# Designed miniproteins, single chains, continued (3), part 56

Each design is a single chain, and the fold is of that chain. pLDDT is the mean over its residues in the fold that is shown.

## One batch from the design tools (miniprotein)

Design m10051
Fold by ESMFold2-Fast:
Structure m10051 (fold): chain A 80 residues (1-80)
Amino acid sequence: MEEIDEAIELAKELKRRAERLGDTDLVQFAEQTIKELERIKKRYETATPEEKAALLNYVRDKIETMRQILAELDAREAAR
């Protein structure tokens, strides 16, 4: 539960930063990721233990991907 909520908050932060930068492709990616994570959160509540493990693994991969994108945005801002 907490990891899924963390992922949703990261996706919301990514959307906020993308909107500020005017990056429409990144805004769409963040919006799609938020919707997907909200769907996963609902599915997690009724999932079997095996499905829960698979969903958490997927959420962790999404967290890593979003952290990498945010780090790249930070690096691009620092290069100016």
Scores: mean pLDDT 83

Design m10052
Fold by ESMFold2-Fast:
Formats: structure tokens, C-alpha cells, sequence
Structure m10052 (fold): chain A 98 residues (1-98)
């Protein structure tokens, strides 16, 4: 079973956040990780990035940029099977950009 854990988001500049989390991926499986930033007030998707991650336990760090100072965002991490496209796990965290 694929599992996201220890998801954190840290405001690193006036327009960016660093998203860090742990992934446990069974041997022989590759996953696609999608990280999305939603404006908490409007629900609008404002930034997105994705990365392919192979089997094993790993720590992933992705910097999301293009954010606005003074806003609060919900960061959503979604994991999909790279071969089938099946949804496997999701986690979210809130962050304020200063």
C-alpha cells in the first residue's frame, strides 16, 4: 500500500512554499505525485507540479512558486499509480504566505 506521511509546507519566500513529505512505495511500483496549491478563500487552483517517484521509501521535497503574499493556501498532495493511473493516497496541509 502506498502511504504519504509527515507532510509539511514551509513558507520560504513572499511567493513560494517548500512542500516536504515521506512516501512509502511497495517494491516494483512507480507513482506519480501531484502537488496542488489552492487559494483557501476562493478554492481556486493557483499552482501545480508533478514528479514521478520509483519504488521504495523516500522523502520528497517540491517547491511551489507563483503564490501571493498575505494569502493562505491548501497544499494537496495526491499519489497515482504511474502504470494504471489509479488514485492511491492523498494528504493536505495549510500554509500562510507572508
Amino acid sequence: MVKISNLTAENTSATSVKVTFDLEIPEGKTVIVKVKAYDLETGELVAEDSVEVPAGTTSVTITISGLQPGKKYRIVVSVYDAETGEFLDKASVEVTVE
Scores: mean pLDDT 82

Design m10053
Fold by ESMFold2-Fast:
Structure m10053 (fold): chain A 64 residues (1-64)
Amino acid sequence: QVEQLRKQAEAARKLAEEYKKKYEELKKLTDKDPSYAPLYSGYAISYVGYETQAELYERKAAEL
């Protein structure tokens, strides 16, 4: 249902914002110490994944 898809999109957007904040914080550490790069990359992947999920739910809600 449309409302459920919109709520799922909103939840995914919130998670994307949380992971974006985490990887931005880690970027400063990675600039000083490259050993943080794998963790920084992991958070960035999570951010993109949740953004993509939100876009898919938003699109499905619009099509209904």
Scores: mean pLDDT 78

Design m10054
Fold by ESMFold2-Fast:
Structure m10054 (fold): chain A 100 residues (1-100)
Amino acid sequence: ADEEVRRAAEEAIKAIKEGDEERAVEALRELAELVPEADPKLVLEELERLIEAAEENKAGREVLEAILEAAMEALRNAETLEDILRAIGLVLRAIGLLLD
C-alpha cells in the first residue's frame, strides 16, 4: 500500500500542477481508498504535500473536496494523538481552501 500511496500522491500533484483537475480527482480518490492499508505517517506527509500543491496552484473545488475526503479518511484511520492532531490540521486546511 505504501508504494501505491506514493504513486497516487505523485500522480495527483502532477495533475494539480498541470491543471488537469479530472486526473487529480481520480488519483486522490485512489489515495483515499488506500489510506486504511498504508502507513498513517506516510499518508499524512503526502496529504501535506497535496494541500501545498493545491494552494500554490489555486486548485478547483472538486480537487479540494477530494483532498478533504482523503484527509478525513486519514483522520478516521489515525491511531496516535500525534497522527490525530496532524490529520485534524489537514482537514482544517482543506476546509479553509474551500471557503476561499
Scores: mean pLDDT 87

Design m10055
Fold by ESMFold2-Fast:
Structure m10055 (fold): chain A 76 residues (1-76)
Amino acid sequence: MAEEERQRLRERIDELLKQAETHLAAGNVDAARKYVEEAARLLSEAIERGLFTDEEARQYANRLKELYDAVRAAEA
């Protein structure tokens, strides 16, 4: 059960990050921001539930930070 939930959350976060990159590349900054925010919310949930290793959580957090910084730069 935990592995199934972990895989589902990983796939969802990966999809949201891909959508954020796609929309950012297309100049849809508001949409990209919403995808990054949703991915961050799911990452926080996965960490709180103990579904991710420290390394996995750190890798996702780093990817989110890079995307968030890019979105904020594009909004300026």
Scores: mean pLDDT 83

Design m10056
Fold by ESMFold2-Fast:
Structure m10056 (fold): chain A 60 residues (1-60)
Amino acid sequence: MHVPTAADQVDALLPLLESPDPELRRLAARRIVEVGTPAQIEAALARLKDPAGREALLAA
């Protein structure tokens, strides 16, 4: 049984950065920055293909 971690929360929020809703992208980016470590945020940025999602995460 896997215990939820900050990394699990970041991974769960990454699909929301691909949402067409800019409010959902903003909330997801803010949550990722709140719960993620710098290393996890850098890894998330490397995995994001959508420029809008990357920009939202960088702005948070």
Scores: mean pLDDT 74

Design m10057
Fold by ESMFold2-Fast:
Structure m10057 (fold): chain A 64 residues (1-64)
Amino acid sequence: MADELLEKALEAAEKGDLETAEKYAKQAVITLLESGDEEKAREYAKKVKEAIEKTLEEKKRKEE
């Protein structure tokens, strides 16, 4: 389940849907934290954050 949520978050981030990406990322991280897998939760949060930052950079480019 958490892996599936991560894939959805990364896909949304790549498509520029930052709101959906953040939603699925939070669900994935919460799922892992509830399972006691804190290391994996941090890894997933980092991956999605990096994907979102890349998308934000692209959006700033589009503004000009």
Scores: mean pLDDT 76

Design m10058
Fold by ESMFold2-Fast:
Structure m10058 (fold): chain A 61 residues (1-61)
Amino acid sequence: DEAARDARLTEIVRAANEAIKAFEAGDYEKAEEIVKEMAKKFGLSEEQEEAILAALKETAA
């Protein structure tokens, strides 16, 4: 299942880059929506979603 794993990682990276771009633009609502959609797709908890949001926001700063 390497192909399935690689596809998931590619999708996560795309979502992360889009969220970082939104944070850089000051569009916090868009960044939050992107992370929420990613969390839903990958079955992440609210705590994991919050940690990802914080990490991406820090990266954009």
Scores: mean pLDDT 77

Design m10059
Fold by ESMFold2-Fast:
Structure m10059 (fold): chain A 68 residues (1-68)
Amino acid sequence: SAADAITKGVKYAIETGAELIIETSDGNVFRGSAQDPAKLTGAALAGIGDAKESVKVIAGEKVFEGKA
């Protein structure tokens, strides 16, 4: 699911210090990092709320995909 992809991306970003990038099927992009927990949480929630069909979540070299 979109929520599972975002959760995995957030976990990887926290573990590695990589930037989190969430791209939704509507073309919106949300960014966050472990250094700014409020922004990271905001990006995750915005990505979940904006995901109608799918999300692509990028954290470092990892890509996670999920459908809404």
Scores: mean pLDDT 80

Design m10060
Fold by ESMFold2-Fast:
Structure m10060 (fold): chain A 62 residues (1-62)
Amino acid sequence: GLIKPTPRVVEFLTERLGFSEEEAKELVKELEGKTVEEAEEILKSRGLTDHQARLVLSYFEG
């Protein structure tokens, strides 16, 4: 299915992964409406590990 962000995803990206608020919001916007597989590829292209990408995606619904 297509993924949708939960309210806590920006907080996780900023506080746990060191993204700025602006970078986190842009990334969430890019991921919204993607499949899980497409979203994993985007996150990994940003330098996240497989484990980190899966943690980020746990903050999405789909």
Scores: mean pLDDT 84

Design m10061
Fold by ESMFold2-Fast:
Structure m10061 (fold): chain A 60 residues (1-60)
Amino acid sequence: SDAISKALVDHTAYIAKTEGVEAAEEVAERALGVLRAQGVPEEVLKETRERIKEALEKLK
């Protein structure tokens, strides 16, 4: 859902600002893995990953 994707993007951006982009990328991939295990559709996971990537790119 949009709420889950937004929450993950916001959390990942927060980690990037406090602990750095590399730590945020690791946290994001682990979270996406958990969502996949819980049955979130691959299309939603792909869109969420792209949103995270774009948000982190703006913080470099």
Scores: mean pLDDT 81

Design m10062
Fold by ESMFold2-Fast:
Structure m10062 (fold): chain A 60 residues (1-60)
Amino acid sequence: SALSEEEAVALAEEAGRLALEGRYEEAQKMGTLAVASAATPEAAAKAGKVVEDAFREAGI
């Protein structure tokens, strides 16, 4: 179940949304899945950046 860059980023954006809602356990699991399931290192890096920026905004 390798994710394309678009799919990995979309999942990372969903993880970010969960974090902003205070759903931290779900956000962490989804963020980890987005990065770990990315098909390329570039997709993983982009998804990871989306998660990092959103988690920073959420205060985690």
Scores: mean pLDDT 84

Design m10063
Fold by ESMFold2-Fast:
Structure m10063 (fold): chain A 117 residues (1-117)
Amino acid sequence: EPVRELAEFLRKHAHPDGPVEVELTAVRNGELVASVRARLTKEQVKEFLDKAVELGLLTPEAAEKIYEIIDNEEKTLVVWGRIDLERDETFGIRLAVGVTLDEAIARPDEVRGYAVE
């Protein structure tokens, strides 16, 4: 499954000193089926987003916007999500740069957030 392949990518390529913290979450029929957090380098984030495009989970346009934000911002939270009503599935990606995901979520007034379509 595409979501499983992305989750495996994050687990395999985790870099403890990576500047970008990435979270992948998937829910099916109200059940949490995947939740993975990993730190990645900017190059590994590019590979991750390219793989998401290859798997049909993310558009090339959304991947380009996410790359532009994480490459140019000092402190930011980027969120992207998809709802598949046919499969009763919600799939989301969050990326934090210059702050942890927990800090960005706890202090939305201090961290500039971007929702990508």
Scores: mean pLDDT 80

Design m10064
Fold by ESMFold2-Fast:
Structure m10064 (fold): chain A 76 residues (1-76)
Amino acid sequence: MAEEKVERLKELLREAARAAVADPDNPANQARAAALEEEARRIAEELKDDEEASKRILEALGEVLAEAREALAAKA
């Protein structure tokens, strides 16, 4: 079901963002973030022809990026 894949992608993007924010200079966190981003890319490719899923993916990406920016700003 496309909705389950969108939720999976959302979770993967959030995990990648948390890893990057927690310690951006840690190679282990960078490797984990890269692996999660690659899995997210595969799910996005599977859903590219689903207009409803694509809208939800864009919303999820926007939310995750906003959360990551807020977390990074708090560290400054």
Scores: mean pLDDT 73

Design m10065
Fold by ESMFold2-Fast:
Structure m10065 (fold): chain A 62 residues (1-62)
Amino acid sequence: AATAERYRRQAEEDRKLAEIYSKLGDEYEKNGDREKARQAYLKSVAYRIRAVGDELEAELAE
């Protein structure tokens, strides 16, 4: 279904964003920017949670 495909694409995008923010967090941590690293890691976790939600929505749409 078109709806399920849309959610799968959103899940893929959210997984990519989670990876980007995880790497950004690592860079901030290496530079001693602990607060920025924390914020980036929280963003990474939030996108991973969103990706799981998108996968569940895709499953429910089929």
Scores: mean pLDDT 87

Design m10066
Fold by ESMFold2-Fast:
Structure m10066 (fold): chain A 86 residues (1-86)
Amino acid sequence: MKEEAERLIEQAEAALDAGDFPTAVKYAEQAVKLDPENARAQAILGAAYYLLGDYEKASKWFKKALELGMSVEELNRLYERARAAA
């Protein structure tokens, strides 16, 4: 389960880097379903939603990632990575 979630996170990050935000959402949502405590999957989901213009969903997932211990620095780095691909 966690190993499968990690693979989905890798695919979500690859989609994020490619500017394919709908695909990043798809893989990150699957990763969150398999590992709900995974802050990185939640941060990827937030970044992808933000670049899709869904700011309410983005805010929700960013908040969850931070609550699980992701640093603001890590979240900002992931967001900048997504923004650079847009």
Scores: mean pLDDT 83

Design m10067
Fold by ESMFold2-Fast:
Formats: sequence, C-alpha cells, structure tokens
Structure m10067 (fold): chain A 88 residues (1-88)
Amino acid sequence: KAEELLEEARRLAEEAARAEAAGDWEKAKRLAAEAADLYGEAYELKGDYYSAAKYYRAAAELYEELGDLEKAKEYREKAEKALAKAKE
C-alpha cells in the first residue's frame, strides 16, 4: 500500500501549497506535516529508511512551528528510529 500513501501525500502537499498561496499559514503547515508523515510511512513500507527519516524530520519541524510540541517529539523519535534502521 505504499503507492496509496504516496498518492495521498501528494494530494495533501498540493492542498498545503494552495493554503499557503491563500495566506492560510497554519492550515498549510498542518497539511504539509500530514503529507510528510504519509511520505515517511510510504518510504518505510518500501524499505527506504533514509527517505522515511527525512520526511519524519520534516513533519517534526512543521509541528514544532505549529506549537504542537508533543507531535514534534513523536516525529523526531520516528525519524531517529528510521535513521537507525537505515544504518543497519
């Protein structure tokens, strides 16, 4: 189901770009974080742990900018776990 996650991630990334163009920065960052999470999950399913770590880190940064420190921590931990798997 990695392809389904990639398709949904692209859709959310496009919605984030439209929200950004409309000046809705909070909505844009939230949608971009959701897209980054789905990209991370898709690459994890494909065994591309380095790409998964990159996208989880992007999600963490976006949640930190949104003030959601609990989600930012969660996605930093996911990124570290994925990076550890990539180095195995």
Scores: mean pLDDT 86

Design m10068
Fold by ESMFold2-Fast:
Structure m10068 (fold): chain A 84 residues (1-84)
Amino acid sequence: KRELLEAEVSVAMAIMALSLGDYETALKAAEEAKKLAEKAGLKDAAKKLDEAIKYLKKALQGDESAKEKALKALSEADNLIAEA
């Protein structure tokens, strides 16, 4: 399943970028992962990615507490994609 593999890679890139403090790259990777999850029909994963995108946007605006929430949502999305 090509879209599943691409979604997994995009989520991994988002998690890595977030761990490095690169919120812009993390946001772009999370948005790509959401598009791929939607194309694959993974509704629950897409919802978690949408949640992660929301928190990444807050982190970019200076809300440091949003970083941990974004990481949690990305990790939950990663698990849902891996289970698909």
Scores: mean pLDDT 84

Design m10069
Fold by ESMFold2-Fast:
Structure m10069 (fold): chain A 90 residues (1-90)
Amino acid sequence: GPSPSFLRAQTYTEQFLQMYQAGDFSLLVPASLVTSVQQNPGLRQQLIALFDIYLKHHAPQDHPTLTALLLQQLHQIDPALAEYLQQLTE
């Protein structure tokens, strides 16, 4: 079956996509910033960078697998956002 790292990567990717689709990044930002993020596309781009930092800090061993799965799924939903995230991780 899939490795524990792969399963963890899938779970985080699914959680991130749910947050992205809903425009709700409360797990990654203070509650006071949630409304600003929903109203400001530029802040959403910054949250993608913060998500990368969050994964490096809390799951550094899984980071390469998480980034690959996130980029693969984002390419199907928002290719421009996936390209931006890829540039941040290179």
Scores: mean pLDDT 59

Design m10070
Fold by ESMFold2-Fast:
Structure m10070 (fold): chain A 49 residues (1-49)
Amino acid sequence: ELSKKIKTFEDAYEALLEELRKAGLDEQAENIKRSREFYEKIKKGEKLK
């Protein structure tokens, strides 16, 4: 199931974001988050606002 692979990848992704925030790189963490959300919305065929 694709969702199982997405879940494990998502866990690693969240760990990375947390490390970036702990290091004071909040802007970089936010940019990575936004890029992923943007990609997911396009992949789902949703309109980006």
Scores: mean pLDDT 70

Design m10071
Fold by ESMFold2-Fast:
Structure m10071 (fold): chain A 74 residues (1-74)
Amino acid sequence: MEEIRELALPESRELAEEYRRKARELEEEARRIEEELAEDEEKRRRESLELEVEAGMKLIEAAVHLIAGARESK
C-alpha cells in the first residue's frame, strides 16, 4: 500500500483521511460502550461490534479511494 499511497491524488487522500477519522471515532465509541456496559454484556457487546464493523467498512472505503486515485494518477 505504500506505493499506492504515494501515487494517490490529493482528493483521494482527503477522502481516505476522512473515512479513517470516522472509523477511529466509531471504534472509540464502541470501546466506550463496552467499558460502560460490563454488566449488560451481550446486548451492548453486539452494539459495540456493529460499530467496529462499520469502522472497518469505512477503512476499506478509504483504501478503495487511495487505490482508485493511484490508478488514475500519471
Scores: mean pLDDT 73

Design m10072
Fold by ESMFold2-Fast:
Structure m10072 (fold): chain A 70 residues (1-70)
Amino acid sequence: AVASARAHLEQGDRESALYHLAAAYLNGEVDDAQLDEFLAALGTTRAELEKKAATIEAMKAAGRAAAAEL
């Protein structure tokens, strides 16, 4: 979520901040202006954010498959 991304960014945990930003992006919780501000603060690009978002989606799909087997 956006609040989690901000908290991690303020703590200097850029990797966790990017993860939470990617999750917020996938959920439509950030607008383009907020997204650009976070990306600038993290020193990364929208392309890297989209790669992280794709990883999160793949992990969620794997988790749903595992849950369906139980």
Scores: mean pLDDT 76

Design m10073
Fold by ESMFold2-Fast:
Structure m10073 (fold): chain A 92 residues (1-92)
Amino acid sequence: MLEEEASATMYLMRGVVYLQTGDYEGAIKAFEEGIKRNPDSPLTAEMYRLLGEAYMKLGDYEKAIEYYQKALELDPENEEARENLEEAKKKL
C-alpha cells in the first residue's frame, strides 16, 4: 500500500510538471504509467482527471471527456472533475 502510494505520487507529480511546462504528451505518458502501476491507488481518480486536462490542451475533447468521466466514476464527488467535464462538453 505505502509503496504503491509512493509510486503513484511520483507519476502524478511528474505528469503535473509536464503539464505545467507544456509537454502534454509527456504528461499523458506519466499519468498512464501511474495508473497502470497503481490501478487501486486513491490517486488514480486524480490521474484520470489530469489525463483529461492534458487531452484538453491537445484539443482532443472526446478523450478529455472520456477521462473526466473515468475520474468521476472513481470519485463522484470530485467538484473539479465535474467542472472540467462540463467545460470539455462545451468545446464539442
Scores: mean pLDDT 83

Design m10074
Fold by ESMFold2-Fast:
Structure m10074 (fold): chain A 67 residues (1-67)
Amino acid sequence: MRSVALYAAGMLLVVAGEISLELGDREAARNSIEAAREVAEELERLGDEESAREVRERVEEVERKLE
């Protein structure tokens, strides 16, 4: 299912952002989180609002740490 693959990709991008942030690479973290946000937008477009919301919530957590 297309939305399942997108959800997995979004969550992997969030994890990559979290790892980059823990390593002190704020630029890599921002790039990963920006890509994850784009995946969440595509999930919303496909009607998978629940998966989109979950990815977006995780993106917001990393963004708070980047501020």
Scores: mean pLDDT 82

Design m10075
Fold by ESMFold2-Fast:
Structure m10075 (fold): chain A 65 residues (1-65)
Amino acid sequence: MEEVEKLLEEARKELENASEEVKEKLERTIQGAKELSKVMPDEAVLQLTKKELEELKKEAEREKE
């Protein structure tokens, strides 16, 4: 979980200036990771969280363009 939490904190900083839509998706991703950690191994939660954050970063990058 510590590794997932660090990844989520880094994503918050990276997406600080993103749109409200992207920020809402980020908060849902954070909440989802916490819920998944109750039923899935940390390794699986980490992989899914990385994938979701990568998609959010791509969406935020398109907003900058």
Scores: mean pLDDT 76

Design m10076
Fold by ESMFold2-Fast:
Structure m10076 (fold): chain A 71 residues (1-71)
Amino acid sequence: VEELIEELRERAERSENPEEKRILEAAVKLLEQGDLELALQGLTMAARFSENPEAKEAAEEAARRIEEILR
């Protein structure tokens, strides 16, 4: 979980896309609180409903990694 948090934080910091940055920052905050299921829900919704392809892809990848942790 710590490694995922660090990767998502770094990606958010380097992103020039404000939607991607916001989505990843929100996910990091939930993961830091231990709310993996809420983080997964938020990322899954972002992946489905985002109109920005970069934000969508980032949300999909992050959601997949949380699903692997929860198994």
Scores: mean pLDDT 81

Design m10077
Fold by ESMFold2-Fast:
Structure m10077 (fold): chain A 63 residues (1-63)
Amino acid sequence: GGAAELAARAVEAARAGDALAAGKYSVGAFSQGNNPELGQRAGLAALAGDAEAAARYAVEAAS
């Protein structure tokens, strides 16, 4: 589904070092999964420049 595809894009963005893109895809993934806590954590990670953490939250939202 859409959440898994967004999680994959977040991981790719994190590997590229793009924390903002990773955060954006993580928010998209949590929206499909209906988990507001993961979205908040992804946003905070992106603001801190932690692309890997933002991508991790996307994967958790898709699972």
Scores: mean pLDDT 75

Design m10078
Fold by ESMFold2-Fast:
Structure m10078 (fold): chain A 104 residues (1-104)
Amino acid sequence: MSKELLERLEELGEKANKEEDKEISLLLKKLVGLALEEENEEVREVIIEGLELILSEKNKEARLESAKVLLEAAEKALEIEDEEERLKIVEEALKKVKEIIENS
């Protein structure tokens, strides 16, 4: 993992720990863990971008929905050996996260 991506993940982990909603905090911590396990840097960057968007969202319901969407995609991607298919799954989830946040 690049130093820049590792530093971003460390900051996201700290923000997840400060999240007041325990359900959202747990989902964000799981996402940070999945991003750390991901070996493909492009897939990891998409998960990190999604996490950053979720943490920047002020609406609690949109944050929770977005976190669930991204987590489901990241968990599914981890089971797939094809890096291109993993990237497509997390990119589709990121697009959905952006739509949820824009409509909140």
Scores: mean pLDDT 85

Design m10079
Fold by ESMFold2-Fast:
Structure m10079 (fold): chain A 74 residues (1-74)
Amino acid sequence: SLKEQALARLDALHAELRAQMEARGVPPEEIATVDRFLAALKAAIEAAQTPEEVDYLLHLAERSVAGWRARLAA
C-alpha cells in the first residue's frame, strides 16, 4: 500500500541518518530529538486518510533528513 511504501522509505531514511549520527559521535540527546521527530511523522503517516497527506508527510521527512545530513557534512 502507499502507507506501507512511505513507512518503509521513512524507516530506511531514519536508519541511515541514525547510523551517520552515531558514526559522527552526535550526543544521545540530539539523536533522541531526531528519533522523536521522525516517530511523530511515522505516526502521522499511519493516521493519514488521503494519498496527499501521506505524500506531504513523506516529503517533510525527506527534507528534514536532508537538513540534518547537511549539518553533519558541515
Scores: mean pLDDT 87

Design m10080
Fold by ESMFold2-Fast:
Structure m10080 (fold): chain A 116 residues (1-116)
Amino acid sequence: MSDEEVREAALQAAAVAIGAGAREAARRVGARLVSAVITELEVEGNEAVVRLRVVLESPAGRTEVDVTLRVRVEGSVATIEEAEAELVSGEPAVAEAFRRGLEEAKAASPYDLRAL
């Protein structure tokens, strides 16, 4: 696989994971996803590490979370090997709800990218 193919696959897997985090945060604490910005993307062989700054708003205010995802890509299949979320600022309960969604996305790995 090319570095470009691994990058594209990792970004698709990251979108799934961030979407799961956002849905769980909305369900549990009424938070809304404001932004998810890639801060770092490193590709090595068939693996990528994607780092994102995620911003959520809830009735309690703004929460910022640093997300680290490690994705392995094999053909059209992406596996989330690591999914971490660290509270930067705001509400711990929002960060915890978001993290639970990331854990669910990781548990649902592998993903067939042709089906996404």
Scores: mean pLDDT 89

Design m10081
Fold by ESMFold2-Fast:
Order: C-alpha cells, then sequence, then structure tokens
Structure m10081 (fold): chain A 73 residues (1-73)
C-alpha cells in the first residue's frame, strides 16, 4: 500500500545492505510504480546483491518506464 511503499523507498538508502536488499525485494512484490526511480538508482548500489534485487524488482513491476530503464542495461 501507499504507506508501506514510502518506508521501503527510504530503506533503499539504509547503511545496511541487507536492509536495502529486503526493501528492493518487497518493492518488487508490491509492484508500485513510485518505486521505479528509487530502484533504478539502486541498480548502481555498491552491493552486487542489491543491484540484482533492484533489477528483478523493476522486471517484476514492469510497464513502459521500467522497460526503458532495463533496456539501457
Amino acid sequence: DESEVEPLIAQLSDPDPQVRLDAAVRLGRIGDRRAIEPLAKALSDPDPAVRVAARHALERIGGPEAEEILSKL
């Protein structure tokens, strides 16, 4: 829901890579398009597991905005 999405977006900036990983996975499951830009930024995360999770989340959300981002990878 809308209230859950905003805290998860904030968690993508957490200092703990496990928190960022879990946030990316959850945002992908929710499928809210507000997560697209934050997840696109997470594609450049220093942790490779977070980058993979962000890519999978964008694939899961889908739509023209996510497809455009994924096409540039």
Scores: mean pLDDT 83

Design m10082
Fold by ESMFold2-Fast:
Structure m10082 (fold): chain A 70 residues (1-70)
Amino acid sequence: SSEVEELIEKIKKKIEELKKKQETLTGAARMVGDAEIEKVEKELEEIEKLLKEGKYSEARNKAQELLDKL
C-alpha cells in the first residue's frame, strides 16, 4: 500500500475504536462525541478526495495531521 493508504487505514481503525467507545456513553457526552466523530469522518473524506485528485503530498500531510489528533 502507499503511505497515504496506510494512514487512511489507521484513521479508519481509530474511528471504529471511537465509535465503539461511544456505545458506552449516554446523553450529552454521547452527542458531543458523535459530533466529533462526524467531524473526523468529514476530514477523512477531504483526504480521500485529495488522493483521488493525485495530490499525494497534501493528502499525506493532512492524513498524518488528522491521525496525530486522534
Scores: mean pLDDT 82

Design m10083
Fold by ESMFold2-Fast:
Structure m10083 (fold): chain A 94 residues (1-94)
Amino acid sequence: SPEELKAEIDALADEGFATLSEARAQWRAAPTPEQRRAVLEEGVKRLEDILNKLQELYEKAKPVLTPEEKERMETIIQGLQDLLDLARAELAAA
């Protein structure tokens, strides 16, 4: 149903934000630069996978979403993309 699809999108968005929070906590706890880099690389890969799934679900949902719901979803996707770009920049600097 459209309601189930919206719930899946919301759950996946929450997972994306949680994934980055967890990766940053693990990065801070890592005792060596090599371990810190590995944790951040894993976090980036997981966030990329989540963002790809979220974009696929959004494309499926587009025909049944209101303009307001589309704007909300695009804002969430952009927010996760911005966080991914920041994590990639942190990885490049490490």
Scores: mean pLDDT 79

Design m10084
Fold by ESMFold2-Fast:
Structure m10084 (fold): chain A 71 residues (1-71)
Amino acid sequence: GVEEVLEEAKKLVKEAEESLESENPDKEKVEEAIKKLKEILELLKRNGAPEELLKEIEEIIKELEKKLEEL
């Protein structure tokens, strides 16, 4: 259910953050994580997830996109 999707989202965020923190960030890996997070956000929105959760995920996506643009 939603809980499993949230576990996947947390894993993707961690993988993207670890990549961005490396001396040579894997831009392709971060882009793939952002893409999957956007797909998760759409699924959660369609399943009526709480607005506060949707906002949290949107903010995470924005932060990752900002860091990616700085590479």
Scores: mean pLDDT 81

Design m10085
Fold by ESMFold2-Fast:
Structure m10085 (fold): chain A 71 residues (1-71)
Amino acid sequence: MEERIRELAEEAERLVRRAMEAEAAGDLAEALAHYRRAAEVLRELAELLPEYREAIEAQVAADLARLEARL
């Protein structure tokens, strides 16, 4: 389980970083695609880390809403 959690966390971090880079570059469609992928990975993490589930879900919702508002 720990190795799986670490891999998912690392993948989510990479996807969020790519999304932020795309957003900074003005490529909102690419940023949205990366955030959506990160959201899927973060939801898997929430299943494995229920104590962080609310925080993860709130962050995902906030990031997607912020980006969609810019489209």
Scores: mean pLDDT 78

Design m10086
Fold by ESMFold2-Fast:
Structure m10086 (fold): chain A 66 residues (1-66)
Amino acid sequence: SAAEDARRAAEAAREAAARGEGAAKSTWMYQLSKLAQDGAAAEEAREGALEGARAAVDSGFPPPKV
């Protein structure tokens, strides 16, 4: 699903960012944008992608800001 794809992309980017790879953060944003804009059911795909992204952020990506 779009939500699962967004979550996987965010997790991969978070791991790469932890290794010091800033480019991985941009890749995650790009993948999320693609999932939100493209799909068989565009509105459903956008909602799923946002839910996946929220779950990934709640998991700690990006790192907590105070």
Scores: mean pLDDT 56

Design m10087
Fold by ESMFold2-Fast:
Structure m10087 (fold): chain A 94 residues (1-94)
Amino acid sequence: SKVKELLEKADEYLKKGIQALENGDYDTAARYFEKAAEYAEEAYKISGDPVLKSAAEQFRKAAEAARNGDRYEAEVWTALAIIGLTLAKKQLEK
């Protein structure tokens, strides 16, 4: 489904963002988290799942924290977004 493809892309950019954050490349991490947010928001527009709307906003907050050099805040928002993506993916498996 289109929603599944969008969630797979959100997960891909999420993983790239985390790797960039671990490498201290905060600007690159912010750009990847913004991409993850875009894919999560598109998935929300199709599915109507409010968890995906929350995940998109959490990714945008992670991007802002990364741009500000706040690694801990970026990690917290990223963790919340991961929970949302995981729940949405499990809902699509039924």
Scores: mean pLDDT 88

